Designed miniproteins, single chains, continued (2). Designs and how they scored, part 45

Each design is a single chain, and the fold is of that chain. pLDDT is the mean over its residues in the fold that is shown.

## One batch from the design tools (miniprotein)

Design m5553
Fold by ESMFold2-Fast:
Structure m5553 (fold): chain A 69 residues (1-69)
Amino acid sequence: SIEDRVTRRMGSLRDAMEAGDRVAVENATRDLELSPEEAAAVLEAFDAGDLDGALAILRRALERKLQAE
């Protein structure tokens, strides 16, 4: 289901963020087709240690992408 796919992807992203894997976060902004403004907001939140804020933006982009497919 879409919900299962969201849960798995968000779990992987959370694990990467908790590990400090900025490259994985950067790749996620590209793969989920974020706007430049959304991508900047995700990276700013991640760099500030606001992982919940970064994940909230990525979740919305993932849900938007899955609804469009």
Scores: mean pLDDT 85

Design m5554
Fold by ESMFold2-Fast:
Structure m5554 (fold): chain A 69 residues (1-69)
Amino acid sequence: MSREEKLEAAKIAATKLTNPEGVAVARSAIQALRTGKVPEGTPEQVEAAQKVMDAKTPEEVIEILKSYE
């Protein structure tokens, strides 16, 4: 899957998050997909960013971020 498709999936998943920690995790993941680098943050934010970068499908990206609701 293209990096652009994963980035769009992450943006969509971010709109479904309502808690501040989940939103921060989604922002970290979006930044990682955009830059190709894991941004600075909490261990949870770093782990989520790594997982979404390694995800093979947009559906996997959404599932990863949904776990932080």
Scores: mean pLDDT 78

Design m5555
Fold by ESMFold2-Fast:
Structure m5555 (fold): chain A 105 residues (1-105)
Amino acid sequence: SRAETLQAMLDEMVKQQLSNPQAFVDLARQAIALIREIASQTTDPQLRALLEQNAEGLEALVAAIQDILDKKETSPRSVLLQLVFGASAIASLHVSIRIIEKDEA
């Protein structure tokens, strides 16, 4: 299922979060693309809007992490912000997976 594919991506993101922040961002972008694809295929306008809003929020968090990585910011504050934004992205993706899983049931 699409929910199972997203769950596998989320599990890998959790593994990469501390060791490889770029792999975390790349996986998150793949998950965002899949959420948007699912949104485009639904006939439920409310579900589409909800998935698009969740994808937009996740994209903003991922962009914030990418900006820190691109600037090569190594301060303790920049590391903390990466962790906070990463945790928020994981939580947002969990919400999206549950929404999709309910639609597949």
Scores: mean pLDDT 86

Design m5556
Fold by ESMFold2-Fast:
Structure m5556 (fold): chain A 103 residues (1-103)
Amino acid sequence: SLEEMAKRAAEIVRKAAESGDEDKLVETVKNIVDTAIELAKKNPEYQEGVARIVEAVADAVAEHASPETRRKVAQIMKEASDKATGPLGEALRRAAERLEAAS
């Protein structure tokens, strides 16, 4: 289910943050975001589900990542919001704003 995918994505992000490898965390988030955009483009019905995945990832980054990593992830989500529409685009925009404010 998309809810299970959101929980798994958040766990992956949390583990990457706990490892202290900020570059790996940033790369992991970028891969999740790029995959979400591709999936939403192929299957518009997944828009809401992939938006929830993005929100779960943003929550994990806000809670567990350093301020510098939060800023890098905010930039990734901001750039990604320009390539996405609908619920996913809105979730990416809100995530970027939230992570910038938390940094």
Scores: mean pLDDT 84

Design m5557
Fold by ESMFold2-Fast:
Structure m5557 (fold): chain A 60 residues (1-60)
Amino acid sequence: SRDDLSKEIRELISEEAGVVLTLLTQRLNGTLTPEMEQQAQAKLDELDKRIQELIKQLKA
């Protein structure tokens, strides 16, 4: 249903925000490595792809 899709989109956006906050914390603490940044970017790319697919389904 549209309500289920909307809920999943909100949960994925929340997860994306969590990844961004973790990256910011690692950067501020001087613990961020290039590998950590690449892994986080890959995770953000996957989350964005899933969010876009769900938005497309919601608009249909």
Scores: mean pLDDT 86

Design m5558
Fold by ESMFold2-Fast:
Structure m5558 (fold): chain A 98 residues (1-98)
Amino acid sequence: EEEEKRKEEERRAEELRAEARALGEEKIRRARELLEATKEGDLAVGKEKLDEINRMISELDALGHEHPEAREVYEEAAEELRKIGAEAGKAVEAKLAA
């Protein structure tokens, strides 16, 4: 009975982590698309796309706080988005300096 309860809790945690991984992968894919749009577009487009990346980071941070079982997965995805956002920020800065 105790082992069955632990297995049920572990299964629920695994399901939450699987959902977090799928969401994280989708947001990373979108962030990479937004990064390319930031590089190709003008300054206004670049700023708009960078704002979208920053909103996705905030969303993942909030979800990690809401779902402690999947927090590590959300934190890993948010960190990857921060790296993409930093690259997008550099592209925007390069357009400002041009």
Scores: mean pLDDT 83

Design m5559
Fold by ESMFold2-Fast:
Structure m5559 (fold): chain A 96 residues (1-96)
Amino acid sequence: DPELIKEIVDALKKARAGTLNLKDYSKEFVQALFYALNALAQGKIRSLEDAKKLAEEYFTDEKLKKYFIAMVRLILGQDLSDISPELQAAVDAALA
């Protein structure tokens, strides 16, 4: 779990700096981030309990569930309104 949190925090710092390249990350990381940003944008997540329920609905893979929940926790715990478009654009580019 500490290494997973570190990976997400490092990605968020790079997003703020405009240096985030999601091609350097695992497919599971990028997929979890895509689903987290879309669920947050759609207003589906108001609490960490909502994040846990959505993780069970979206994924069968335990690694994907852990990434998704950790990403939602960090995004909700930080004021990321200024970098949400940059994060979404980076995800869209990596999945294209």
Scores: mean pLDDT 74

Design m5560
Fold by ESMFold2-Fast:
Structure m5560 (fold): chain A 94 residues (1-94)
Amino acid sequence: MKAEGQILGAWFAYQNGDYELAIKLAEKAAQSEDPVVRGLAYLVLGEAYYKKGDYKKAIEFYEQAIRDFEANPDAPPFWLERAKKLLEEAKKKY
């Protein structure tokens, strides 16, 4: 419930540099039963931890986002591609 609002809030917080709020809201959205919603939440978690310099956690969350997007063939391909590109960048920093 309210997972879409939590994802929007998490992304907005991330864009404003509030990574702690982005993590809190994305963790709530990650409780969604919808694999696309969970994948988006893990993508935001990965991006927030990457910005905080925690590349190990960023890698773990990007890998989880990829798994959730791949589990749903109806997921838009651009989210999976974004998660894969961000995973590669985080691995270069780790």
Scores: mean pLDDT 81

Design m5561
Fold by ESMFold2-Fast:
Structure m5561 (fold): chain A 70 residues (1-70)
Amino acid sequence: MADADELIERLLAFGEEYLTPEQLEAARKAMDELKAKYGDKIDVTEALRAVSEAIFEVQKKKAEENKKKL
């Protein structure tokens, strides 16, 4: 299970280069919540899904705000 933690940490570090600060914060917060809830039993697939959802929700909210300005 150590491999899953290493993969997640690498993914977050890699994301810092490609994601906006807001998306990165949302992703980290989602991971922290999963770790608090499930501890060492976090499935990497479940973690990726929760992180993706958090990032996508931030993106969607920004797009909706932009459309209201139009």
Scores: mean pLDDT 68

Design m5562
Fold by ESMFold2-Fast:
Structure m5562 (fold): chain A 87 residues (1-87)
Amino acid sequence: SIEELKKLAEEHPEIKEEIEKTIELYKRLVDAVKNKAPKEEIEKLREELNEAMERLLQTAARHLSTEDVDRLLAIVAEISKEVNELV
């Protein structure tokens, strides 16, 4: 969940920027869906969110323990599932 992602950002300043970007893109995607934006705009935001999550995982792999990377992978999987149900 986004709240779990926020907690991870507080624990790991090294990935805070990537987490904040992921949260911002997620909020923009949710708002676009709620406002019934054109499908093309929603798909573009979804692509940008997927790229941000990929970058977050890459950065985390360099800075975090295996245990914390596994936690992040679980959170990213939950967000991806939620996004797939939105669009």
Scores: mean pLDDT 85

Design m5563
Fold by ESMFold2-Fast:
Structure m5563 (fold): chain A 90 residues (1-90)
Amino acid sequence: IGGPIKEKIEKLVEEVREKGLTEATLYTTGGGQSLSNTLNTIKALAEAGIKRIKVILYGVDDDTFEIMKKQLQNVAKQLPDVEITIENVS
């Protein structure tokens, strides 16, 4: 439901480039498809010109949180010009 994630990412990249946006906030529950989608979105947004990305986690278990943190840290190492912050709101 919600159409292909690839199409949504492509539209976000277009809007970022068109408007010169530098910040994005992503909401995720962690794990599985959500993690993969979040990582792909971060990379696409960084490539489009985003310099600051906030990732907000909802209702993740400790194992999922640690996986999410490590994956986001690895992406941050590949994108040194982009600030990635992680928040847990419940």
Scores: mean pLDDT 73

Design m5564
Fold by ESMFold2-Fast:
Structure m5564 (fold): chain A 67 residues (1-67)
Amino acid sequence: REEALELLERAIRESRSAAARAGAWEAKQALMEGDVEAARKGLESTLANPDTDEVARELIERALEAL
């Protein structure tokens, strides 16, 4: 959980995609509220979005593994 939150924080800071930053922020909020399933679905949707940049894609994939 803490590792996933750190990776999502990095995606928010390092991504150049507004869509990826929004998806990472929403997933972070879901995790902070304890809703792991909402976070997982949000991150999967963000990875499916073609506007998600490579930096965010790597960090989000690692965050999903850390959930």
Scores: mean pLDDT 83

Design m5565
Fold by ESMFold2-Fast:
Structure m5565 (fold): chain A 61 residues (1-61)
Amino acid sequence: KEAELDALNREIAAAVAAGDLERVVRLAESVGLDPEEIRRLFEEDPKRAAIVISGAAAEKV
């Protein structure tokens, strides 16, 4: 559970740092987030998008 969350958080951080919107949206979808909402959030504030996705990941695993 924790190892899965750590791996997912690393993937999220890497995708956000790379500016890879497509990867960020896929990761968000994998944790049950709305891709449209995350796409908008990433365009406005990539750091906040990462926090929201990580929070959802923690609730799922």
Scores: mean pLDDT 78

Design m5566
Fold by ESMFold2-Fast:
Structure m5566 (fold): chain A 65 residues (1-65)
Amino acid sequence: MEVEVFVEGTEARAVAVIDGAVGLGFGKGKTPEEAAKLAKEQAIENAKKNAEARKKYLEEQRRLA
């Protein structure tokens, strides 16, 4: 898993890549650290959802054969 975080004041953006799926995250908190954590968590969650959606689609296609 690869995660990049960009922090600007109390706002942050993150990009996560899981199993070839990309997830983006945005965080805003009371501190730069909190914003970075929220952005990272959101990016990872979105990347996981994208990876799971692809996996479910492939499994469903197999059953339609």
Scores: mean pLDDT 79

Design m5567
Fold by ESMFold2-Fast:
Structure m5567 (fold): chain A 64 residues (1-64)
Amino acid sequence: MEMTEENRKKALEEYKKKYGNDKEDIESVEKLLRLMGEEGVPLEELTPIAITAAAMRALARRVE
């Protein structure tokens, strides 16, 4: 459980480095990671997917 929180924080930091500090994107990533964290999912394997998914959702919202 604790490891999940640490992985979530690291994923958010990596996201900020890659995509900057877009607030909406960060919120999307945080929500996604929180859902995975509830089950203790190994975020180290899912981190790239979570970041990519959140970024794509944010981009889709901008061009809707």
Scores: mean pLDDT 60

Design m5568
Fold by ESMFold2-Fast:
Structure m5568 (fold): chain A 84 residues (1-84)
Amino acid sequence: AEALAEALVREFGLPRATARRIAEEIVRAEREGRPISDALARELVTRYRVNPLGLASVLVELGFSPEFAAMVAERLRAAQRAVA
C-alpha cells in the first residue's frame, strides 16, 4: 500500500492523502480478487488524468499480478471512453 501510494504521488501527481486512500482500495481489490470499482476508475481518469498503461506498468513493477494490472488499465480505458 505505501509503495503504491508513493508511486501515485511521484508518477501521477496525486495528493498524498488521496494516493493513500486509492492505494488501499487497489490493494484490497487485488487481495479480494475483485476488479476496481467504476467510481475509482472514473476518479483516476477524470480528476487526476491517470494514464491507463502507465498505472498498469507501476502495478507490475510493485509486484501486482499482470492480470490484475491489465484489468485496472482496461477499466480506466472504459472510464475514459464513457466520459464525454
Scores: mean pLDDT 83

Design m5569
Fold by ESMFold2-Fast:
Structure m5569 (fold): chain A 84 residues (1-84)
Amino acid sequence: ELSPGERLIEELEKDTESNLKALFITLKHHAADEFGLMLLAHAMLQEGVDVDRVIDIVRKSSFATEELLTLLDQLRGYVEKLKK
């Protein structure tokens, strides 16, 4: 019954350090390509991932870096553009 996006949120809450490290590596990998973050944003929208909830969990964690938050903010911008 949980969507892939809801499962991602539960996993982030359960093992914040490991999952934030994995998320950061994934975002950096996609950001290396000219359109990688835009394609990732499209995939996250299709999977029903609530990027604002992900950002809130990251901001509340002691493992958040400025670089990770910047990448997430860019990703959120692409998701919002794709929703319209």
Scores: mean pLDDT 74

Design m5570
Fold by ESMFold2-Fast:
Structure m5570 (fold): chain A 94 residues (1-94)
Amino acid sequence: SMLARWAEEALALARRGASLDEWEAFYRRLLDTLTPAQLRALADILAPVDPVTAESLRLMAAGKERGWADEDIVGLAVFPLYAREGIERALERQ
């Protein structure tokens, strides 16, 4: 399905440790292509494997339904990824 291809792309980004800029570009493409219902369906597919990305997708769906500007939606959606990167950096120092 279309959603399965998006899920595979998200998992590939996570697996290779994609940059925050690459994740932002990916989220912009999702926001341009998917409805709020499709964003939530994609989040449900990803939640068991990548709960951080799932939360970002739910935030994008909510922002799109509220009519927020795309730049604001994407900026908020990448915040869980920043938090994860910060935790990973802290663990590397132990």
Scores: mean pLDDT 82

Design m5571
Fold by ESMFold2-Fast:
Structure m5571 (fold): chain A 99 residues (1-99)
Amino acid sequence: SEKQKEASRLVAKVLTLIGEAIDVYLAAKKGLPQEEIDRHIERAVETAREIGGEDYAKEVKELLEKIAKSTDPEEQNEYLKKIGELVKKIIDEEAKRLE
């Protein structure tokens, strides 16, 4: 059904966003050049914009920039959890729309 196709596309975009967020975290942890980290952030922000629009993309960008600049692994973990909560909210909203 069309609803099943929309749900599948949403899941694929969510998994892409999660992968790019992980790439930002790992790039920062490895001490990769800022240009490389920024490239991963830009890709994640573009995916976030496609999922939830500009406000969602802005929140994801701010959290990823905080992850990249943080020197505290515990702070980085909390920012990653916040991205997970934002993803959960958008999935819940879209699931209600598709039902």
Scores: mean pLDDT 81

Design m5572
Fold by ESMFold2-Fast:
Structure m5572 (fold): chain A 79 residues (1-79)
Amino acid sequence: SMETQLRIDMLTGSMRVYIASQIVVAKKLGQSDAVSQLQQIMDSFDAQMQAYRQASDLEGAEQLYRQTLQQVNTLTPPS
């Protein structure tokens, strides 16, 4: 539904902003490996969220969001 697609778009946007902020921090700290891994995570996340959006699968999108958040926090713990 349109409501489901809007919620998936909000989750996608929120994660993009978060990963982008972590990439900026990693770049400032000279952590090139972390930057590369975060970019790969962002690309993979975007592709999977687009698939969930097309399927209108909010539950799958929310699960992916939680898993991706844990993965990002493992690479770049919140300071």
Scores: mean pLDDT 87

Design m5573
Fold by ESMFold2-Fast:
Structure m5573 (fold): chain A 82 residues (1-82)
Amino acid sequence: MEELEADIEAGVIALYAASVLTALKSSEEIPPKEELEKLIRKLEEYLKRARELEPLSPDAKAAAELAEEAIERLREELEKAE
């Protein structure tokens, strides 16, 4: 039960991070600085959670890597938004 819940949670984190990366590539407009900062904060929380899930779910490592990539891309866009 707990392992299945960990796999589901890791999958949600991975999907969220991948969706953020896709949105950034598809956007003709860069989101406002405040929105970028909110996305970074949420992804940092997800990254922390994904790392906590690594002992319970093999998918959690991939979720953490996607979250790290999304955070890095958002930080790059945040620098361009100034």
Scores: mean pLDDT 81

Design m5574
Fold by ESMFold2-Fast:
Structure m5574 (fold): chain A 65 residues (1-65)
Amino acid sequence: SKEEELLKEIERLEKEALQALLRGDLATARAYIARMEELAKQLSPEQKEKVLKAVESLRAAADAL
């Protein structure tokens, strides 16, 4: 389904954001996080809530660097 494809892309973006944060590349990390948030707009309310919680956690991690 379209939602399954979006969730797979979001999972990839989350991993890329985490790798960018680990190497201190805040600009790249923030770009991936922003893309996750954009794709989340196309999800069901339940899946959107879950993704936005991940976005919040990643932004907090970026702010702590």
Scores: mean pLDDT 88

Design m5575
Fold by ESMFold2-Fast:
Structure m5575 (fold): chain A 83 residues (1-83)
Amino acid sequence: DELIELAKEAYEALKNKDLDKFEEVKAKVLETYGNMTPLYAAQIVYYRESGKEEKAAELEKEALKYAPEEVLKKIIEELEKEI
């Protein structure tokens, strides 16, 4: 699934502090899908893995304004299985 692969690429960019790569993935996601759901999933997982649970919860709340809960949850679950 390309959305899961894009979320994984965004997660790796966040983990590596590679802002240029993160912006590249973001541009591709916005151009192809017109929404930021894979990027939200990647950032939520990154915050959870980093022990920033409060930031993860606030970002999930924000993401749910723009993304269907089932889609966001599926990408998060699949990403967590691959990292």
Scores: mean pLDDT 81

Design m5576
Fold by ESMFold2-Fast:
Structure m5576 (fold): chain A 100 residues (1-100)
Amino acid sequence: MSEIVQKLERFKELAPKEKHPIIDMVLEIVETLDVDKDGVITRAELEEVQATLDDERDRRGWETLFKQLDVNKDGVVTTKEVLEYVSKAIELPVPESVYE
């Protein structure tokens, strides 16, 4: 299991149950994109996923989502950026214990 998935699952355990559906959605996205399970999501991994998609709308959807997760606009989505995205989406701070 990737580091991003492990940290998100820890965040989910500490979050109220009503926030779990948002975290689950992000978990599914991360599990799809983090193909090499190295704890970072690269543009190359996004392009690999997009190459399996026949629908141009699906490809654009993944592109938009990647850009939203890539807060620093460096072309790499880190565990920290994913956690910060979820934190903003659920309006709760990331517990310090999640980063351990």
Scores: mean pLDDT 76

Design m5577
Fold by ESMFold2-Fast:
Structure m5577 (fold): chain A 91 residues (1-91)
Amino acid sequence: SELDRLKARLRETLERLIERVGKIDAEAAREIAELAKEARAALDAGDFAALAAQVDRIAELALARTPPDDTEVRELVAEAKALVAEILAAA
């Protein structure tokens, strides 16, 4: 289904974000990984309000803990937020 495809893409985007942040700040990457577990649990439970809140928290942490000129982190954050919006529309 389209929803299953979007869920898979969000999981992959969060994994890529954790990997990228981990090359810059390993502590931040560990914190994001814990929030990503909560985001995935919310996603699987159909709790889209909790999903959106966790992804916003992940975005804030990633942007705060990485250089402002890191375009890859910013692109991954934008992709994650866009995927959450698409999941909410498809659900």
Scores: mean pLDDT 88

Design m5578
Fold by ESMFold2-Fast:
Structure m5578 (fold): chain A 94 residues (1-94)
Amino acid sequence: MEAARRALEAGAEGALGALRAAAARGDGIGAASAGVAGIGAGAAAAVGARAGRGEAAEEEARAAAEGAGAAGGPEAGRAAREGAERAAEAAREG
């Protein structure tokens, strides 16, 4: 249970970082889209890591983080990727 909570927190931090980066550009729609994509990246990474999907989990998380970057710019994509990596690590520890 603790590992799942940490994974969600890491993913949420990545999503918030992506949203903030996009919002700094003055693009409210891009910020919302980047935040949602960041949540998806964290969730995909955590679920995949726990399920033992390895490379497939990394690909799915990367694709979602790229979506965050497309919506919110390169800083948003970076924040989403870092959040997804932390979420996967937390999920593997449980």
Scores: mean pLDDT 72

Design m5579
Fold by ESMFold2-Fast:
Structure m5579 (fold): chain A 65 residues (1-65)
Amino acid sequence: SALEERRRHLLELQKKVPLDKFREIANELSKLTPEQAAEVASRVLELVDQGKIDEALETVRKAAK
């Protein structure tokens, strides 16, 4: 389900991102539908895996607008 995919991505993000930035990502994702949140979380995780944490934050902020 989209909720389970979102949860899985959030758990991976928590391990890779500083707590304050993780909390912002989680909060912004909570403003989206479960389906949108799963898609955006996947893109954010890809950016984080590339070391682009600030770009990942910009991505989630724009998606939540």
Scores: mean pLDDT 80

Design m5580
Fold by ESMFold2-Fast:
Structure m5580 (fold): chain A 75 residues (1-75)
Amino acid sequence: VTLEELEKRLPELEKLYAQGHPAAREAIRDVRLARFLKENLDKLTPEQREAALETIRIAIDDAVRHYKEALEAAS
């Protein structure tokens, strides 16, 4: 799953959050964190960039997990 694919799901996640699913809010936060870090990679040293890329990967994995939790709670 890519960050761009998760961003396309933001409207669905916002709808799930509006319906009262806290995991959807966590997923939205994870996606926004990954985007923020990705947009700022060019301002970092190579070492800081490696750490930021790992954080982006973790945030994407967390977003997928929280999205699944929101869907399971909604069903």
Scores: mean pLDDT 86

Design m5581
Fold by ESMFold2-Fast:
Structure m5581 (fold): chain A 96 residues (1-96)
Amino acid sequence: KLAEINEALLARTLAPAEELAEKKDKEGFIEVFAEAVEELLGDKELAERIKELMRKALEGEIPAREAQFEINRLLAEHFGDEEALRELRELEEERA
């Protein structure tokens, strides 16, 4: 489930994120998150794609909402989570 995946990622980044928040280090946070994704998913390509989306959002190249949506879609597709994919589709339709 997408929620369980997000919870696992948050748990893996919680302690490093506290230190990075003190330093206001955006790049460090992205690296820690990408490492957690790679470890959790075992997919380096997926982790790199997520890292790229987060970087683009933080740099203002794409809206943060669009980056979050794409990350959620990639994670749901990776796990074959049809329920999460359905929820994401419904959210897109609600905002159309």
Scores: mean pLDDT 67

Design m5582
Fold by ESMFold2-Fast:
Structure m5582 (fold): chain A 86 residues (1-86)
Amino acid sequence: MELEPVEVSLLESGKRKVTAKLTATEDAEKVYIVVEIGPRSFAFSLGPLKKGDTVTVEVEVEDEDAPVRFRAYAGNELVAETEAEL
C-alpha cells in the first residue's frame, strides 16, 4: 500500500489539520491506520479495501511541534508509513 501526506492547514481555532491519503495496491480484509502525535496514538479502522481504493484520514492537532506519523496496517503487518511536519 502507499501512504502520503496531502495537507497541513492552519484552522481559525489555532489548530492544524493534518491529512494523509492511503492508496490500496492490493486487496486487504482488515486495514487500519495508527496516527502518532508525540506520546499519543489514535487508530482508525478502515475495514476491507480493494486494490485501487483510496482513503483520506484527517486529524486536528492543537499546539504540537512534533511530527505527525501515520502507519498503515493490513491485519498485523505494517504496510506503509509517512510523516507530516507541522
Scores: mean pLDDT 77

Design m5583
Fold by ESMFold2-Fast:
Structure m5583 (fold): chain A 70 residues (1-70)
Amino acid sequence: MMKEIERAEKEIEELKEKISPETLERAYRELEEARRVAEDPSASVIEFTAASLRVIGAVEDARIEARKSE
């Protein structure tokens, strides 16, 4: 999961100029939540899976919006 967070972070950084402030804020919120889950030693597999999916969804939404703004 941590490597996924790092990759998502880089992708959002590359897209930040091409997406709305709302989409950017959502992406950063999901990344922060995922990082908290990754750092929590008591986090369950379900919590890791949910956080990972939320990050993937936020990145995909940002990617789609960036493409439409071009």
Scores: mean pLDDT 78

Design m5584
Fold by ESMFold2-Fast:
Structure m5584 (fold): chain A 97 residues (1-97)
Amino acid sequence: KKELEEVAKKLREAADKLSELAEEYHKKGDEESAELLLKAANAAFAAALHVESGDLEGALKAAEEALEYVSQLPETERVKEIKKKIEEAKETLKKLL
């Protein structure tokens, strides 16, 4: 289903962006934000894998977990963009359940 492929792609892109941002924060010495970003990246990636395996309930739970970690971060433009991408994926998953 093309909609599920697009959702998985958005979640993978969000995970990649979160991982890139985690490395930047680690290099700046902000270990707390770096750890939250890595946890969010892992949750977003897990959500994508759940979508690809057809486990939409697991995908929704993992996407919600990613948003919980992202909500604890400083609200920069890049964090806002990533958060919106995960929120859009979550809304699509809810409509498909």
Scores: mean pLDDT 86

Design m5585
Fold by ESMFold2-Fast:
Structure m5585 (fold): chain A 123 residues (1-123)
Amino acid sequence: DELLDRLSTMTGASLEKVREMVEAAENGDLERLLELLREILRSRGYSDEQIEAALRGLKEVIENPSVENMLKMMDELLSLGMGVTTVTFILILAALYNKDYDMAKKLADNIYSSIEEIKEVLK
């Protein structure tokens, strides 16, 4: 699965952990998805402030999957010093949760793209 391989590479997480996270997203298991995301962000050395902002942003995008809310989450997380690749990963999780597989694929295909290129993908 090309998507799982890309997510494993970009997060540094095992294929098994990434699969669990994708399955939680696709099954609508928000509690499990947030638990797994917290573990991955903590393992990457993000602060509690950055982690809580990321979890809140993910919830907001899942509840209202608008381009405006995705851009708002991206801008907030980047302002806190989170990496573009990590923020894009969180957007992929939101897309998978909402079963927007076209958006998830577009974001994964652009995982190494600039901030401006990612913003264009969201439009």
Scores: mean pLDDT 83

Design m5586
Fold by ESMFold2-Fast:
Structure m5586 (fold): chain A 99 residues (1-99)
Amino acid sequence: SEMEEKIEKFLTLLHEERAKRHQSPAEVQEAARASIPALAKEEAEWIKKNESTLSEDEKNALKAILGDEKYLPKVREILRESGLSEEDIEALIEIMRKV
């Protein structure tokens, strides 16, 4: 749940920045759907830039997710040990792997 809240916060901030770039809310939504892979990259980079707000386990998990798919089982284990729900783990992995 805490990781889900952090993801939601980062998504909200990213959407606010996109709204500033695009003057039309409808255009922003359409562009977001078309640019989902780019959006995922920007979200991952935004999370990395704000890694000072993340625990060491969360930082290590992000590095593994962004670096190599073969480490995903270890990433899942670290996130579970950190107390994240299965839904929160899947949400984080999904965002990072849309690249």
Scores: mean pLDDT 51

